# Ledger of designs, part 67: designed miniproteins, single chains

Each design is a single chain, and the fold is of that chain. pLDDT is the mean over its residues in the fold that is shown.

## One batch from the design tools (miniprotein)

Design m2311
Fold by ESMFold2-Fast:
Formats: sequence, structure tokens, C-alpha cells
Structure m2311 (fold): chain A 86 residues (1-86)
Amino acid sequence: SLRELLLRLAEEAFEEHRGKYDKLTELEEILREVLRRLAVELGLEPVPPTPEALRQLRIRLYQKLGSDFLVVMAEVEEELLKRLGL
């Protein structure tokens, strides 16, 4: 499911970025990495890590996956907040 996929990608991104930043910056970098990894899992072309490219990627993912994408991304953010102790 989309929820299972996004939670797996969030876990992978969390482990890669663990302890490298302050907790808020770590959360933001993990969320950006989840978007990039989700694009790869869906067979989309890699996008540059610019704010504009990531914003367009988020829109494309929403168009492809529907409102479930926004709901599950919010749930992933809540799970990451709990893990980071925020």
C-alpha cells in the first residue's frame, strides 16, 4: 500500500540522515528524501534537489496518487516527529 511504501522510505531516509543535523533540519531533509525515493520507486525520472523541482515533484505525486498522498505524507511526518522527539 502507499502507506506501507512511504513508511518504509521514511525509515530508510531516517537511518541515512540520523544524527547529522538539528532535529528540525533532520525532519526537513528526511521528508525531502522521502519524496525523491518515492519518485524512484514509481519509475519517475530523478529530479534535482532544488526547491522548485521538489515542489513540482510534490504536485506530480499528488496528481498521480491523489489525496491519499497528502494524508499518508502527513502521517509519515507525525511518525518522524515522534521518532525525533519533537
Scores: mean pLDDT 80

Design m2312
Fold by ESMFold2-Fast:
Structure m2312 (fold): chain A 85 residues (1-85)
Amino acid sequence: MIIPREEMTPEQQKLFDFLEKLYKKLIDEYGFDRKTARNIILYALAIVEKDEVRIKRYNQILKDASEKEKEALKWAVEEIKKFLE
């Protein structure tokens, strides 16, 4: 379920806009499809939030992830960490 951007807090809007920029980079620079790019962003966010339940879920979705997908995931985790600090 998605919350409309207009109903988000200013902090949630900033995070959403930042995640959208990372998502676009995964498509444009890494060449991932929309589904793969979205899964990488959501998995990276779950890792940064230390949400064990979501981490286990996305780990199963990306179980057979390529080396390129694993590198993109590491990059996304570091970018989100820098944004939140």
Scores: mean pLDDT 77

Design m2313
Fold by ESMFold2-Fast:
Structure m2313 (fold): chain A 95 residues (1-95)
Amino acid sequence: NAAQLQADGDRLLAVAEDMITEAENLIKQAEKSKDVEKQKELLRKAYRTLIAAYIAVAGAEYFSADPERVAALRKRVDELGKKIDELMKKVEEQS
């Protein structure tokens, strides 16, 4: 039972890491885009992906995943969320 829960937690951390990487890629695409509407679309998609990552990290913590890894991923989610907010404000000001 405990070993199975830890395996589920580790899997959720891996899923969260993949989602965070996808959000980072979407943010980079938004920064390179010259189209305001495309930038907004990519940033909204990055934000939705980041929410999914946050839920996966919370699930991993519930399944007793490594607290150091959970803390590191939560920090990455928070930092990327702030970056999305800053970029959205900049895009809105350029509109």
Scores: mean pLDDT 86

Design m2314
Fold by ESMFold2-Fast:
Structure m2314 (fold): chain A 87 residues (1-87)
Amino acid sequence: SASEEFIEHLKELVEKALEKAEEALKLGMDPKEVLKRIEDFKEKVKKVVEEKKKKLSPEEQEKLKEAEKEILKRFDEKMEELKKLAE
């Protein structure tokens, strides 16, 4: 379905972004800068999901809502780790 394909692509994009953030830290990038980039990306993801929901059936919206919840938890988990490193 359109929602399943979108969710798969979004999850892949998010995981790649989080992996790149970890590599950036290993390369000596400032944890505060990495955190800001992840926060900005999280807000963009929220907006993209909101726009996609407007084009979906109620059943597909519920699937996307659950996927968004999982993705946002993943962002929050990573941001918490980075905040501890930025102190």
Scores: mean pLDDT 82

Design m2315
Fold by ESMFold2-Fast:
Structure m2315 (fold): chain A 60 residues (1-60)
Amino acid sequence: SRVKELQKLVESLKEQLKLNREAAAKYRELGRDGKAATLERAAKQTEEWIKKYEEEIKKL
């Protein structure tokens, strides 16, 4: 089922979002602002993908 595949993808993306945010915070503590900023941008993009996939599930 495409719905189940998309739901599993959303769950994986939500876990990745959490890990990227935690990693970004840790890099900020270490003074590695460039790496933190990259992870923060990736997290923001992941949030947008989650929203789009959730909207796609709603249309199915």
Scores: mean pLDDT 88

Design m2316
Fold by ESMFold2-Fast:
Structure m2316 (fold): chain A 93 residues (1-93)
Amino acid sequence: MTPEEEELRKRFLELTSAEIRRRLLERAREQEETGEVRPGAERYELDGVTFHLTREEQVEIVLAALDEALARDPRLQPLVDEARALIAEELAE
C-alpha cells in the first residue's frame, strides 16, 4: 500500500542521508589529521567544516552509505538496488 511505500522511502532517505553526512565528517577529520588529498579533488563545505573529495571518493561514500542502510533495514533492498543502478548509469557514458 502507498503509506508503507512512502514510509520505506522516507526511512531510506533518512538512513542514507545520516550515513553520508557521518562519513563526510569522518573523511574531513582524516584529511585534517593526515593532510592527504587525492589529485583532482574539489573543495566542499558541510557545517563549517572544509574538506576535499574527488568524484570517485563521493561515489565510494554514497555506495558505503547504501550498504549501511541495507544492513540496518533489509526491507530497503529494492530502493538500494535502484540507487546503485542509477549511480552506475550516471558513471557510464
Scores: mean pLDDT 79

Design m2317
Fold by ESMFold2-Fast:
Structure m2317 (fold): chain A 91 residues (1-91)
Amino acid sequence: SRRRQILHQAAVYAILYQITKDDRYAAQFGRLVRQVGVDAFIDWLRNMSSSDINYIRRQIYQITGIPLSQQQIRDIISQIVAQMEAAQNAM
């Protein structure tokens, strides 16, 4: 579905930003999260399947050549969720 594609793309850009610190990825992430909503995106990140993790892993490898494990992706996602929740609480 279109929503699922947006969620996957947003997660890929969020992780790319965490590992590269390239603001272009942060900009793409923000654009996509605004389409689905912050709360819906956080809920989806918390409930990602192993299939979702593997999709993200493959996309990051194709873009960067960096082979991240499923556990490394889960750890980065946990950091992203914590940062997003902290940002919401600061507003």
Scores: mean pLDDT 87

Design m2318
Fold by ESMFold2-Fast:
Structure m2318 (fold): chain A 110 residues (1-110)
Amino acid sequence: SKKEKIIKLAKEILELLKKIKKLFEEAVKKNPDLPEEVVKEAEELIEKTIKLVEKMIEKGKITPEEAQEINENLLKFYELAKKYDPELAKKILPLIEEMNELLGEIAELS
């Protein structure tokens, strides 16, 4: 069913988000000079996006507004990484690109 396909794709997105979270945690440990406000904003963006994807897994669907929020959160996180840790940005870019492809597949099923 379409719902089962959406849940499967959403679970793949969740795994990619967990990888991004781990890379971010490692980057913060390596760079203690990062402003606390930036670290907190990045953590909030990741956690908000994880919650949206978990909700998608639970419901087997996503609204256009929720999909837009995921895209905006990922873009904001990537821009913060580019500005404050270019090495982290390079590591997460292929993960973000893979998530965008999976989100596109979900949109076609919706």
Scores: mean pLDDT 89

Design m2319
Fold by ESMFold2-Fast:
Structure m2319 (fold): chain A 80 residues (1-80)
Amino acid sequence: MREEARRRGLEEMGRAQEYANEAASVLAKKDQERAQQFWEETVRRLADAVRTMQDDAEEGLRKARELREEALKLKEEAEA
């Protein structure tokens, strides 16, 4: 159970990082400072999710999923 949640959390973090990279890239063309701030926040939240997964795989998975959803929404907004 914990191992499955950990694997899913890692997959969700990978997708969050991918969406965040795309959002930051699009946003940088319009506002370089906002893109930098967004990326720095994303890096901090990814580190927190990894640390959380070490102690509680389910909680880490939850944090990773939240970050992925936020990154995807920001990517969609940046593309609009």
Scores: mean pLDDT 76

Design m2320
Fold by ESMFold2-Fast:
Structure m2320 (fold): chain A 83 residues (1-83)
Amino acid sequence: MAEEEVERLTAALEAAAARGGMTTEEMVAAMSALVALDENEVSPEVARRTVAALEAHAAAVDSLPASSREFARALEAKLRAKL
């Protein structure tokens, strides 16, 4: 289920934040997994948590290749539209 996958990814991002931050490699892995998901199946609450996690790790997102950063911004915009 797409929402279950997003919840799992969001929990992993939150766990990374608790240990002191997320690596660029972990960010790339999370973004790659999210590409396969249907944002329309994501609840507003999970969307809020995912956006907050991405914003908390902005420095790691900034380290991504331009195409991945563009995808991250587009995903945040789509998820914000559900809020």
Scores: mean pLDDT 63

Design m2321
Fold by ESMFold2-Fast:
Order: sequence, then C-alpha cells, then structure tokens
Structure m2321 (fold): chain A 110 residues (1-110)
Amino acid sequence: SPREEALALIKRLFELTMDPSASIEEIYEEMRELLEYAKTLSPELQEGVYEALLGAADLVSRLLPKEEAIELLERVIEELRKVSEDPAVREAAEALIARLEKQIAALEAE
C-alpha cells in the first residue's frame, strides 16, 4: 500500500541518518527517493513525508559536521525547488524549503 511504502522509505532514511558507515551521498539519495515517491501520494501522506524529511534534516544537523550538514540541506532544497514547480505540492514544498533554510541559518550562526 502507499502508506506502507512511505513508512518503509521513512524507516530506511532514519536508519541511514543513524548509521556511522552511511555516506552523505547515500542519505541524500534516500531523501531524493522519498521526495519522488511523495509526488504519487495523497496530500495528507505527502505532508507526513515532508514532516519526516524535516525530522531527518534535524538529525543530520545534530550528527554531521556543520559543513557537511549545510551541503546536504542545500542539495535537498534544490530538489524541493524542482518539486515546487508542481502547483499541487508547491505550498508544502515551499514551507519545507523555508524551514530548511532556517536550519542552515542556525548552523551558520554557530
């Protein structure tokens, strides 16, 4: 089911963020796959996916070196900007971009 697939992708993303052997590229690719999958979901499930991505971004910001965390979040914002070209998800994508930009600003202020 779409819900079960979304939960499996979310679980895999969080497992990667907590795995010390996982690369920044692997974390980014899982975030990108989850963003692509979100496009196929209902608006309610899309919102849940975006909240999970924000949670993963918060973990990355705490666990990774500052420079690597900023680079990863900037790459995720670039993918969200492509997603925001679709009017159906624009508002949710733009809201997530604003929250991630706030996270980057907080990291840069350290």
Scores: mean pLDDT 79

Design m2322
Fold by ESMFold2-Fast:
Structure m2322 (fold): chain A 91 residues (1-91)
Amino acid sequence: AALSVSIEAKDAKEGEKITVTVRASPGATRVEVRLLDENGEVVDEKTLTPSADGTATAEFTAKKPGKYTVIVRATNADGSVAVARAEVEVK
């Protein structure tokens, strides 16, 4: 079966948490989430174990306003990988 992943992320205010919800296929064993700034520099990264339904949640704090990119990599037990990207604006 094909592995899939999607991202739901909401815009935040400066100093508030950016909440990233990851929905991977059931059977995903690892979810890696990276937060990148406007210059493509990694601000923070987290490795998560998804729930049995493939859901994982990450929280980041951005102290500076601007556009951020969230990159998610999901991996399952057979080594299959899926990647998703989302943009988040901090105002």
Scores: mean pLDDT 81

Design m2323
Fold by ESMFold2-Fast:
Structure m2323 (fold): chain A 83 residues (1-83)
Amino acid sequence: MKKEEAQKLLKEAEELAKSKQTLENVREAGELAIKAVELDPSLAEEAIKVLLELMKNAEDLESVLVAIGYIIRIIGLALDHEL
């Protein structure tokens, strides 16, 4: 089921957010969060929380800006499906 697949992808993003704070991991977690929300838009709020946690632990401005970009994309996806 797509919902189960989406939750698995979001869980992988959460694990990346907690384990490593590299720019590459921020991008990987962001892409996983986008895929999860595309499969199940109800996960948008949880996906945003994952990316906010990445931002709180990010040590460089580029990683913060990349995370903000993914948050904006997730909000757009959620609005397209929930409106």
Scores: mean pLDDT 78

Design m2324
Fold by ESMFold2-Fast:
Structure m2324 (fold): chain A 70 residues (1-70)
Amino acid sequence: MAQKKIDKIDAITKRVKENFDKLIENLREMAKKSNEEEKKQLNELIDGIKETQAEFEAFSEKLKAEVKEQ
């Protein structure tokens, strides 16, 4: 049953995005109060998280497309 699998993928993807968005926002707030070196490290971490989030999103969309074709 494709719809139940798609709904589950969507629910997991949204939860992961919400958690990552909250983490990124917290790191950005920390960066605003940090010195130049700490700010650089926090921005590098944020960039890494964003890249991972984009890869996970692309994988989730591909998986949903494959389930729809079944």
Scores: mean pLDDT 80

Design m2325
Fold by ESMFold2-Fast:
Structure m2325 (fold): chain A 64 residues (1-64)
Amino acid sequence: MEIAKKRKEEYERVLEEARNLGLQSVLDVVQEKENELKDTKDEAKMYEELAKLAQEKILEVQRE
């Protein structure tokens, strides 16, 4: 599934950004959401939601 691979790569890039910025709280929130979505049949949707959540949390922390 080509779209799922692209969404996963985008999610991984956002996670790397959070790690490089030292945002452990963002990593924890995303990990919790990933555990909730484990049984999701739509991998592309799962990774899209995780990437969006991670990006939103990074922006929230940076604005504080």
Scores: mean pLDDT 77

Design m2326
Fold by ESMFold2-Fast:
Structure m2326 (fold): chain A 58 residues (1-58)
Amino acid sequence: MLTDEDREILKKALEKAYELGALTKEQFDRLMALIDANKDKTKEEVLAELQRELERIL
């Protein structure tokens, strides 16, 4: 399962992407919500979902 530390790391990475203009506010909010919704998944599963969503956005 995804740890609290892993969630914080992923959220900080998304915050950095948003600050750099790589994500819109709507995309940022969606990805942040995805991390929270998948807290019961493995780190690998969460990273795969984030990668898939980022590839659609970028």
Scores: mean pLDDT 76

Design m2327
Fold by ESMFold2-Fast:
Parts: sequence; structure tokens; C-alpha cells
Structure m2327 (fold): chain A 119 residues (1-119)
Amino acid sequence: SKEELVQLMNEFIEDLRKAKEELRKAIENNDVDKAISIMKEFIEKLRELREKLRKLYPNDPLAQRVIDLLDGLIAALEEAIEEIKKNPSKAKEVMNRVIETLDAAIEALELLKKEIESQ
């Protein structure tokens, strides 16, 4: 239902906020291994949510917009991990870019949620 989709989006927004805070702390502590671990764990959560949305809301255009955002986040996180592994000296710059990407995703989801709730 619409209400169930909004609830899943609220849980996703909360997970994004938690991931952002944990990544911010890892950056402050210069803990690159912890940051990579957080990102890998978050990618798995995003994949699980994507699969759940595909099963519960097949051919739903609003659910597809959330799935597209999930796919973009997964790609961005995987690219960031690879970039950090190839050049650890750039880890802080890459992690700050990830935090900005998470902020943009939160904003996009909040806007989509308002659009859904207004229908």
C-alpha cells in the first residue's frame, strides 16, 4: 500500500542518517577500515531493500523511483570503496563526497515522500 511504501521510505531515510553519522565519526577518527566496513554493510542493506521493493511493488512507478535511487547509491558506494583502496591518501576527500551523496539521497527521498503523501 501507499502507507507501507512511505513507512519503508521513512526506515530508509533513518538508515541513511545513521550511516552518515557513523561515516562522519570514522572520518574524524581517521579510521579508513571502519569507514569501508560501514559502507560495505550499508550496500548490503540497500540491496536487501531493493529486492524487497521489487517483490512487493512490481511495476509500481513510485517504487521504481526509490529502486533507481538505491541503484545509484550502491554504485556510488562501491566506486568510493574502490577509490579509497587504490588511493588511501584521498580517503577523507572520498568519504566527504559520500556524505554529500547521502545528504542528497535523504533530500530526494523526503521530496518523493511528500509527493506520495499528497496523492
Scores: mean pLDDT 86

Design m2328
Fold by ESMFold2-Fast:
Structure m2328 (fold): chain A 94 residues (1-94)
Amino acid sequence: SSLQKQLEQKRKQLGKDLVDDFLLNVPLDEAGLDLAEKKEIIANLPKEVLEEVKKRVAELFQRSNSAADLEAMRKELKEIGEEMKKLAEENKKA
């Protein structure tokens, strides 16, 4: 399935050292975030927060081994995306 192929590609992306590159390639569009919003979030969040998000996404992908898990993963990715957007807006105002 297309979702399974996306999951496999994202697991490969987890091997990269560049947090910014990794986050741009995470399916945060399933969280309602487009490419421009992802770039703004990355620009406005501390490196420590981006590393924590990378860790959470990696753990989520490691848990997702079935079609049923993919729906749960999509929901959690949406929650992560919304949390990141709020934090970026708060940091931008500071």
Scores: mean pLDDT 63

Design m2329
Fold by ESMFold2-Fast:
Structure m2329 (fold): chain A 91 residues (1-91)
Amino acid sequence: SPVEEEYERFMEYLELLEEELEELLKKEKNPEVKEELERILKKVREIKKKAEEIYNDESLSDKEKMRELILLESEVTTLHMLVVVLKKLEE
């Protein structure tokens, strides 16, 4: 199913981003950067839960599920770009 393929791809992306954020947090020494990374990680985890809720919502059509997943993916893309910028500032 296109919805299942999109969901699986998105969940894999979220898992990889969560792992990257956890590793960055273990190494981060700047308290302000650490606080920002913790906020991003919390938001990524909230989006992951919301994606699971959308995918498992039997009241939503496949089109509605796809739309909601794409909107969450757009939000995650913005958060990932912020992580890239924060990581570059420490190099």
Scores: mean pLDDT 87

Design m2330
Fold by ESMFold2-Fast:
Structure m2330 (fold): chain A 72 residues (1-72)
Amino acid sequence: KLSELELKAAEEYFKSLDKDGDGVITLEELKAELLKTDPDISDEGVEAVLKYYDLDGDGVITFEEFLEVLLS
């Protein structure tokens, strides 16, 4: 179980990546964020990060999947 502080931090981080406010992080949103730290990141590199969080293989990261990874 996440503390209130950890949950708040997770929500804020997720919202910073979720540019469209649709409740999911797409490959494109993740790529845009990762390019800020590594401009040379490959599509395979972005996909690897997405797959780390994408537990059901739908090609997006939901807040639920993000929390499941944090709780693991």
Scores: mean pLDDT 74

Design m2331
Fold by ESMFold2-Fast:
Structure m2331 (fold): chain A 93 residues (1-93)
Amino acid sequence: LFGLINNLLIAIDDKDNDAIEKYSNKILSLLPSNIEIKKTKTSLKLESLLVEKYKISPSTAEIVVNAFLKLATVSPQATIMLGLLVSSLQKDE
């Protein structure tokens, strides 16, 4: 799982929409399908940052955010990684 998350973060940095979708779908397939996805202020902000700064398509950005939201329900570490990703995108160094 951590290898998939790391590969997803690299794909986001590389702006590789195909790789982002691939790794996000792999993460989603490892998680229970009955997990409710709840949009948060942080998740909406991440979607907008992925589209605006990384030029990721809106549909791909939504898949990425949904993968992290599902991970957050089963892993506190995934919630921390989501926060770090938002912080990194805001700095845009």
Scores: mean pLDDT 70

Design m2332
Fold by ESMFold2-Fast:
Structure m2332 (fold): chain A 67 residues (1-67)
Amino acid sequence: SSSIEELKKRVETVIRNGLEENEEQIRATIPDEEERERAIKQRREEVERNRETVLKVTLEHYKESEK
């Protein structure tokens, strides 16, 4: 059970790091501050909607690769 819990924690960390990297990319590509903030907000909302699906898919792939 601990390996599954550790995998979930790693996925959460990857999601957080991905959001931070995406924010940096948005800052580099979108010069308008208001548009940049809107893009970051939309990206965070998309990630939150997909969080459970990403976790489920990642767990199923991990279990297959362990065999």
Scores: mean pLDDT 76

Design m2333
Fold by ESMFold2-Fast:
Structure m2333 (fold): chain A 61 residues (1-61)
Amino acid sequence: KVEAAIYAVFGVKAYQEGNKERADEYFKKARELGGQEIADLAEKNKDKPVEEVARLIAEKV
């Protein structure tokens, strides 16, 4: 599940950089790695600072 968490964080960062297409790709990869809850949590909080999102994800891993 750690790999899914990494991709979820990358998705949030890409979204905040304005690259929605890249963000969608990273969230998809996170879900494919069995990280459905992690990806959902990241998407729900994608407007928050990346550090906060990473902390929330760490609580699920």
Scores: mean pLDDT 80

Design m2334
Fold by ESMFold2-Fast:
Structure m2334 (fold): chain A 60 residues (1-60)
Amino acid sequence: SREEIIEELGKNSTLSKATIERRYDELYEGFLNIGFDEELAEKMAVMILEEDIRAENRRP
């Protein structure tokens, strides 16, 4: 579920839950708007956001 995804992303991030939720929603809606189905939009949003979080965690 969306809630489980947000919680899992939050475990590996220093960002607030609200920030993670907003970024996830923006990515998910973006993929839906270009014609991705819900399952694929979810997977793509998670993948991109995970990469962004990992990149941020590596920067001082």
Scores: mean pLDDT 79

Design m2335
Fold by ESMFold2-Fast:
Structure m2335 (fold): chain A 86 residues (1-86)
Amino acid sequence: MELPSVEEFEAAVREELATLSREEQIAALETLARVLVAAAKKAKEQGDEEAAELYLELLRTVYRLLKERFPDSPAVAEIEALLREA
């Protein structure tokens, strides 16, 4: 089965965020970023380079959305650190 496109993922995330409060949006993006970094690391450990690259692109999308919507949130620095680790 083909993995979802980055564009489809971004659209789905934006739709979900529209139903949430500011605090819930930040928490959801932080949770999603942590899940994606763990998934990317696991895929890399299993030799699945295609899945690892996709999860990193999805993580970059989450970082961009958080920075775009909540640039002053401490979550921006936390996700930036996760991107450097991944």
Scores: mean pLDDT 80

Design m2336
Fold by ESMFold2-Fast:
Structure m2336 (fold): chain A 86 residues (1-86)
Amino acid sequence: MEYRFEDLSDKVLTQEEIEELLSQPGAALIVAHKGKFYAYSREPLPEEMLKLAEKYVGKKVIPVVIDPSKTDLSHYTFIGRVYPVP
């Protein structure tokens, strides 16, 4: 399966936009918080998606499985989104 990276570094996302972006199956949001990088997703990420995120970030990315409806990400710095392409 092909995975793509979308740059979100120039965007401010609302909680509703975050939930919409994570509603896509297999999508992950790449964020920076307190000097660390995280990949937030609804389900565990394939290793290939995590490696793609790490390639674009240039640093270690920590995968975290969340419920987007119960997780406030508004204080995070958005880097990008990784998602599967049909």
Scores: mean pLDDT 80

Design m2337
Fold by ESMFold2-Fast:
Structure m2337 (fold): chain A 74 residues (1-74)
Amino acid sequence: SLSESDKLAMEETLERMREAVERIKDLPTYEEFQKRVEELEKKFKAATSNEEGVQIMKEAARLLREADRLLEEA
């Protein structure tokens, strides 16, 4: 089972991803990035195991790095 602490960490990460969406809102990739964040939110809500939580956090970290790269290249 996911601990309450793990769920809070994932919620904070999803909030950071929403902030990243706002930072790239003027870029042509905005719509696609927003869809990926929404997909990750669905995975978070469906997560019932620590393994699922780890995968969600890894994917979130990848998306945050991608947003940083997109902003650097803009």
Scores: mean pLDDT 77

Design m2338
Fold by ESMFold2-Fast:
Structure m2338 (fold): chain A 80 residues (1-80)
Amino acid sequence: SLADQAAAVRAEAAKRLDALLDEYAAGKISLEELLARAHEVIEETVARLRALGVPEADIAAQVGALMTHFLARLAALQAS
């Protein structure tokens, strides 16, 4: 279904973002590189969801949830 395909795209984006945060936490990439690569993941995810025919409002909500998780985890790492 479209919902299953969209869920798979979001799950892959979440894994990629978490992997980038893990690399940042391990000191393997800079904050600048983390933000640049996270931006690429988000842009690719928006493009993939749009190509699947997901409505723009749903893309905004779903990508917003990914961004909220990413920023919350980044803030926690920076507070340490």
Scores: mean pLDDT 90

Design m2339
Fold by ESMFold2-Fast:
Structure m2339 (fold): chain A 90 residues (1-90)
Amino acid sequence: MIEKVEELLKEAREALEKARKSNDPEFGREIVRKLIEKAREVLGDHPAVRTAVDEVEKLLEKDPSFGNVLFALRTLISALELALKELKES
């Protein structure tokens, strides 16, 4: 479990860098969608991850701007970092 969450967090950080370098909102939204799918598969039951996914989907539905894509990725990364910390402390 912990190893899978560490891999996902590494992928999430790489996704943020790819989105930033692309300067493409459509490509960035595709990256966010794929990351949400993986986060749900690995940690869908974690409260912080569920809340972050719901907030991100709501944000991008209202305003799918490039700035909000980057904010969405940062929000998901923070939720994954919290989940990983809790798993390591249990």
Scores: mean pLDDT 84

Design m2340
Fold by ESMFold2-Fast:
Structure m2340 (fold): chain A 100 residues (1-100)
Amino acid sequence: MEELRRIAEEAGRELRRLAEEEGLPEDEIELLERAPFTPLKAVEEAFESGLAEEVLKKLEEIIEEGRRAIERGELREWEQRLLELLIKTVEKAVELLKKL
Protein backbone atom coordinates (compact mmCIF):
# COMPACT_ATOMS: atom_id res chain seq x y z
CA MET A 1 0.00 0.00 0.00
CA GLU A 2 2.66 2.55 1.02
CA GLU A 3 4.80 1.68 -2.05
CA LEU A 4 1.80 2.08 -4.37
CA ARG A 5 1.02 5.49 -2.85
CA ARG A 6 4.64 6.57 -3.38
CA ILE A 7 4.56 5.34 -7.00
CA ALA A 8 1.25 7.17 -7.60
CA GLU A 9 2.68 10.39 -6.12
CA GLU A 10 5.87 10.13 -8.21
CA ALA A 11 3.88 9.33 -11.38
CA GLY A 12 1.50 12.24 -10.67
CA ARG A 13 4.41 14.67 -10.33
CA GLU A 14 5.97 13.42 -13.59
CA LEU A 15 2.60 13.64 -15.41
CA ARG A 16 2.14 17.23 -14.15
CA ARG A 17 5.63 18.09 -15.45
CA LEU A 18 4.94 16.54 -18.88
CA ALA A 19 1.53 18.25 -19.14
CA GLU A 20 3.01 21.63 -18.15
CA GLU A 21 5.78 21.24 -20.75
CA GLU A 22 3.10 20.47 -23.39
CA GLY A 23 1.14 23.59 -22.33
CA LEU A 24 -2.08 21.85 -21.29
CA PRO A 25 -4.80 23.78 -19.40
CA GLU A 26 -4.57 23.63 -15.59
CA ASP A 27 -7.79 21.55 -15.36
CA GLU A 28 -6.24 18.85 -17.58
CA ILE A 29 -2.92 19.01 -15.68
CA GLU A 30 -4.79 18.45 -12.38
CA LEU A 31 -6.68 15.46 -13.85
CA LEU A 32 -3.43 13.87 -15.07
CA GLU A 33 -1.69 14.47 -11.72
CA ARG A 34 -4.57 12.67 -9.95
CA ALA A 35 -4.94 9.82 -12.51
CA PRO A 36 -2.26 7.52 -10.91
CA PHE A 37 -4.29 7.52 -7.65
CA THR A 38 -7.22 5.67 -9.30
CA PRO A 39 -5.44 2.25 -9.13
CA LEU A 40 -4.47 2.97 -5.50
CA LYS A 41 -8.11 3.66 -4.57
CA ALA A 42 -9.21 0.51 -6.42
CA VAL A 43 -6.75 -1.61 -4.38
CA GLU A 44 -7.90 -0.05 -1.09
CA GLU A 45 -11.58 -0.63 -1.99
CA ALA A 46 -10.85 -4.22 -3.07
CA PHE A 47 -9.27 -5.01 0.33
CA GLU A 48 -12.22 -3.42 2.18
CA SER A 49 -15.01 -5.04 0.08
CA GLY A 50 -13.49 -8.46 -0.68
CA LEU A 51 -13.79 -7.81 -4.44
CA ALA A 52 -10.07 -8.26 -5.12
CA GLU A 53 -10.58 -10.76 -7.99
CA GLU A 54 -12.95 -8.42 -9.89
CA VAL A 55 -10.68 -5.40 -9.39
CA LEU A 56 -7.63 -7.46 -10.47
CA LYS A 57 -9.30 -8.39 -13.78
CA LYS A 58 -10.31 -4.77 -14.41
CA LEU A 59 -6.79 -3.47 -13.74
CA GLU A 60 -5.26 -6.11 -16.05
CA GLU A 61 -7.70 -4.96 -18.78
CA ILE A 62 -6.56 -1.35 -18.28
CA ILE A 63 -2.89 -2.38 -18.64
CA GLU A 64 -3.63 -4.27 -21.87
CA GLU A 65 -5.63 -1.36 -23.34
CA GLY A 66 -2.84 1.08 -22.45
CA ARG A 67 -0.18 -1.10 -24.08
CA ARG A 68 -2.30 -1.43 -27.24
CA ALA A 69 -2.73 2.35 -27.39
CA ILE A 70 1.08 2.77 -27.30
CA GLU A 71 1.54 0.04 -29.98
CA ARG A 72 -0.91 1.77 -32.38
CA GLY A 73 1.61 4.64 -32.75
CA GLU A 74 -1.15 7.29 -32.75
CA LEU A 75 0.11 8.90 -29.53
CA ARG A 76 2.42 11.89 -29.27
CA GLU A 77 5.69 11.40 -27.33
CA TRP A 78 4.33 12.94 -24.11
CA GLU A 79 1.07 10.92 -24.33
CA GLN A 80 3.07 7.68 -24.68
CA ARG A 81 5.20 8.62 -21.66
CA LEU A 82 2.00 9.47 -19.74
CA LEU A 83 0.50 6.03 -20.47
CA GLU A 84 3.79 4.30 -19.56
CA LEU A 85 3.71 6.00 -16.12
CA LEU A 86 0.03 5.08 -15.58
CA ILE A 87 0.66 1.47 -16.64
CA LYS A 88 3.50 1.18 -14.08
CA THR A 89 1.14 2.33 -11.31
CA VAL A 90 -1.56 -0.14 -12.40
CA GLU A 91 1.03 -2.97 -12.64
CA LYS A 92 2.03 -2.32 -9.01
CA ALA A 93 -1.65 -2.43 -7.98
CA VAL A 94 -2.02 -5.81 -9.75
CA GLU A 95 1.11 -7.09 -7.92
CA LEU A 96 -0.42 -6.16 -4.54
CA LEU A 97 -3.81 -7.73 -5.38
CA LYS A 98 -2.17 -11.00 -6.52
CA LYS A 99 -0.70 -11.37 -3.00
CA LEU A 100 -4.29 -11.86 -1.76
Scores: mean pLDDT 73

Design m2341
Fold by ESMFold2-Fast:
Structure m2341 (fold): chain A 87 residues (1-87)
Amino acid sequence: SEVIELLEKAIEALRAGDVEKAREYLSKALELLRETASSEEIRAAYEGDPNNPLYLVVEAYRALLAGDVERAIRLLEEAIRLLRERE
């Protein structure tokens, strides 16, 4: 999955201390997730469903804007887990 590859690259960038590069990968992942998401999945993300990968990636991006790199990594790892379970 291209989305999973982008999220994995974002985590690698964050662990390397490159927050700007991580944000670039997350922006691309969010675009792909929105393009493939149903209206229901988009609504669930805005309603705060923690089992929605789109919600988790949005929250990870917000965590990075707040400077919380550790929280961002945890949210991205959970998003990857949920995406792999869906396949």
Scores: mean pLDDT 81

Design m2342
Fold by ESMFold2-Fast:
Structure m2342 (fold): chain A 118 residues (1-118)
Amino acid sequence: MKKVAVIVVSDDPEDLEEAMRLAREYLPDAEVFGATSKEEVLEAAKKAIEKGYDIVGILFDEDASPELREGVAEAVRLFEEKGIPVVGAAYPKGDREALRRAVRTLADEIRRLQEELE
């Protein structure tokens, strides 16, 4: 079975905690990392690579700062350079229904990739 990591990105700590909670509920076997800064996003990406995760999900607040969004883009590039498949899902800050849909979509795409890569 493929090992999965999910990196949750938001500059709002309450939004981050809720998004991480939902990621854990929808993907209980995945390791969930939280990041509130570009540095933390890149640190989480490096840890995922070092631990040998096969698939990475990125769940990010589309209303996050440009610097934080740049960190997400750099993390995606880093995973692509390592040949690690990445699934991304974005949600608008404070929209709990959109967050739930994003997490569900992310989980479904990760499960599809796990099946395709077996």
Scores: mean pLDDT 85

Design m2343
Fold by ESMFold2-Fast:
Structure m2343 (fold): chain A 69 residues (1-69)
Amino acid sequence: PPSVDEQIQQIVDQTKEKMKQDPSKSRQYMRDAVKQIAKTLSDAGLSLSEIGVKVDEVVTQLNEFLESL
């Protein structure tokens, strides 16, 4: 099975591709990605603090990507 980090990277990559295809829906894609990431990390047994840090990191990464479009 893919590692947790690999699963998160897949979600990020898919979200970036969706944002690239339809930037007008970026808010929806961001929200969906955050929910999926939080669930994946929670299911993997990470603490709430660890989940919060990782979610913030991904949100920052996706916002930076959107600014580059």
Scores: mean pLDDT 85

Design m2344
Fold by ESMFold2-Fast:
Structure m2344 (fold): chain A 108 residues (1-108)
Amino acid sequence: MRLEVTVEGDKATGKVDAGPGLAGARIEVEIYDENGNLVAKLTLTVRADGTAEGEVEGDPSKVKVGDRARIRVYSPDGRLLAEAEGRVVKAEGNKIVIEADGFPPPGF
């Protein structure tokens, strides 16, 4: 999975490279610095076209390339569908890119 996010204030917009199988799912991304401190949390709802929109908590300006990302995917009714570990691969201005290999699994 590749998640590309643009942050504007407390709002996030993005794109999920996961196809239509995640439509309506909620994705929570917790970003941890090198010391294990939570620096930012993204909560995104995925649309059928692969775009996502939601909220930002914490300080996204502290996000750095190499930071650990914990990804959780919830169904529209709030059930945990999948968890993955990812990494921040880009952090430039208001843009954050996260990659997690093998996630979501085929058929989600």
Scores: mean pLDDT 79

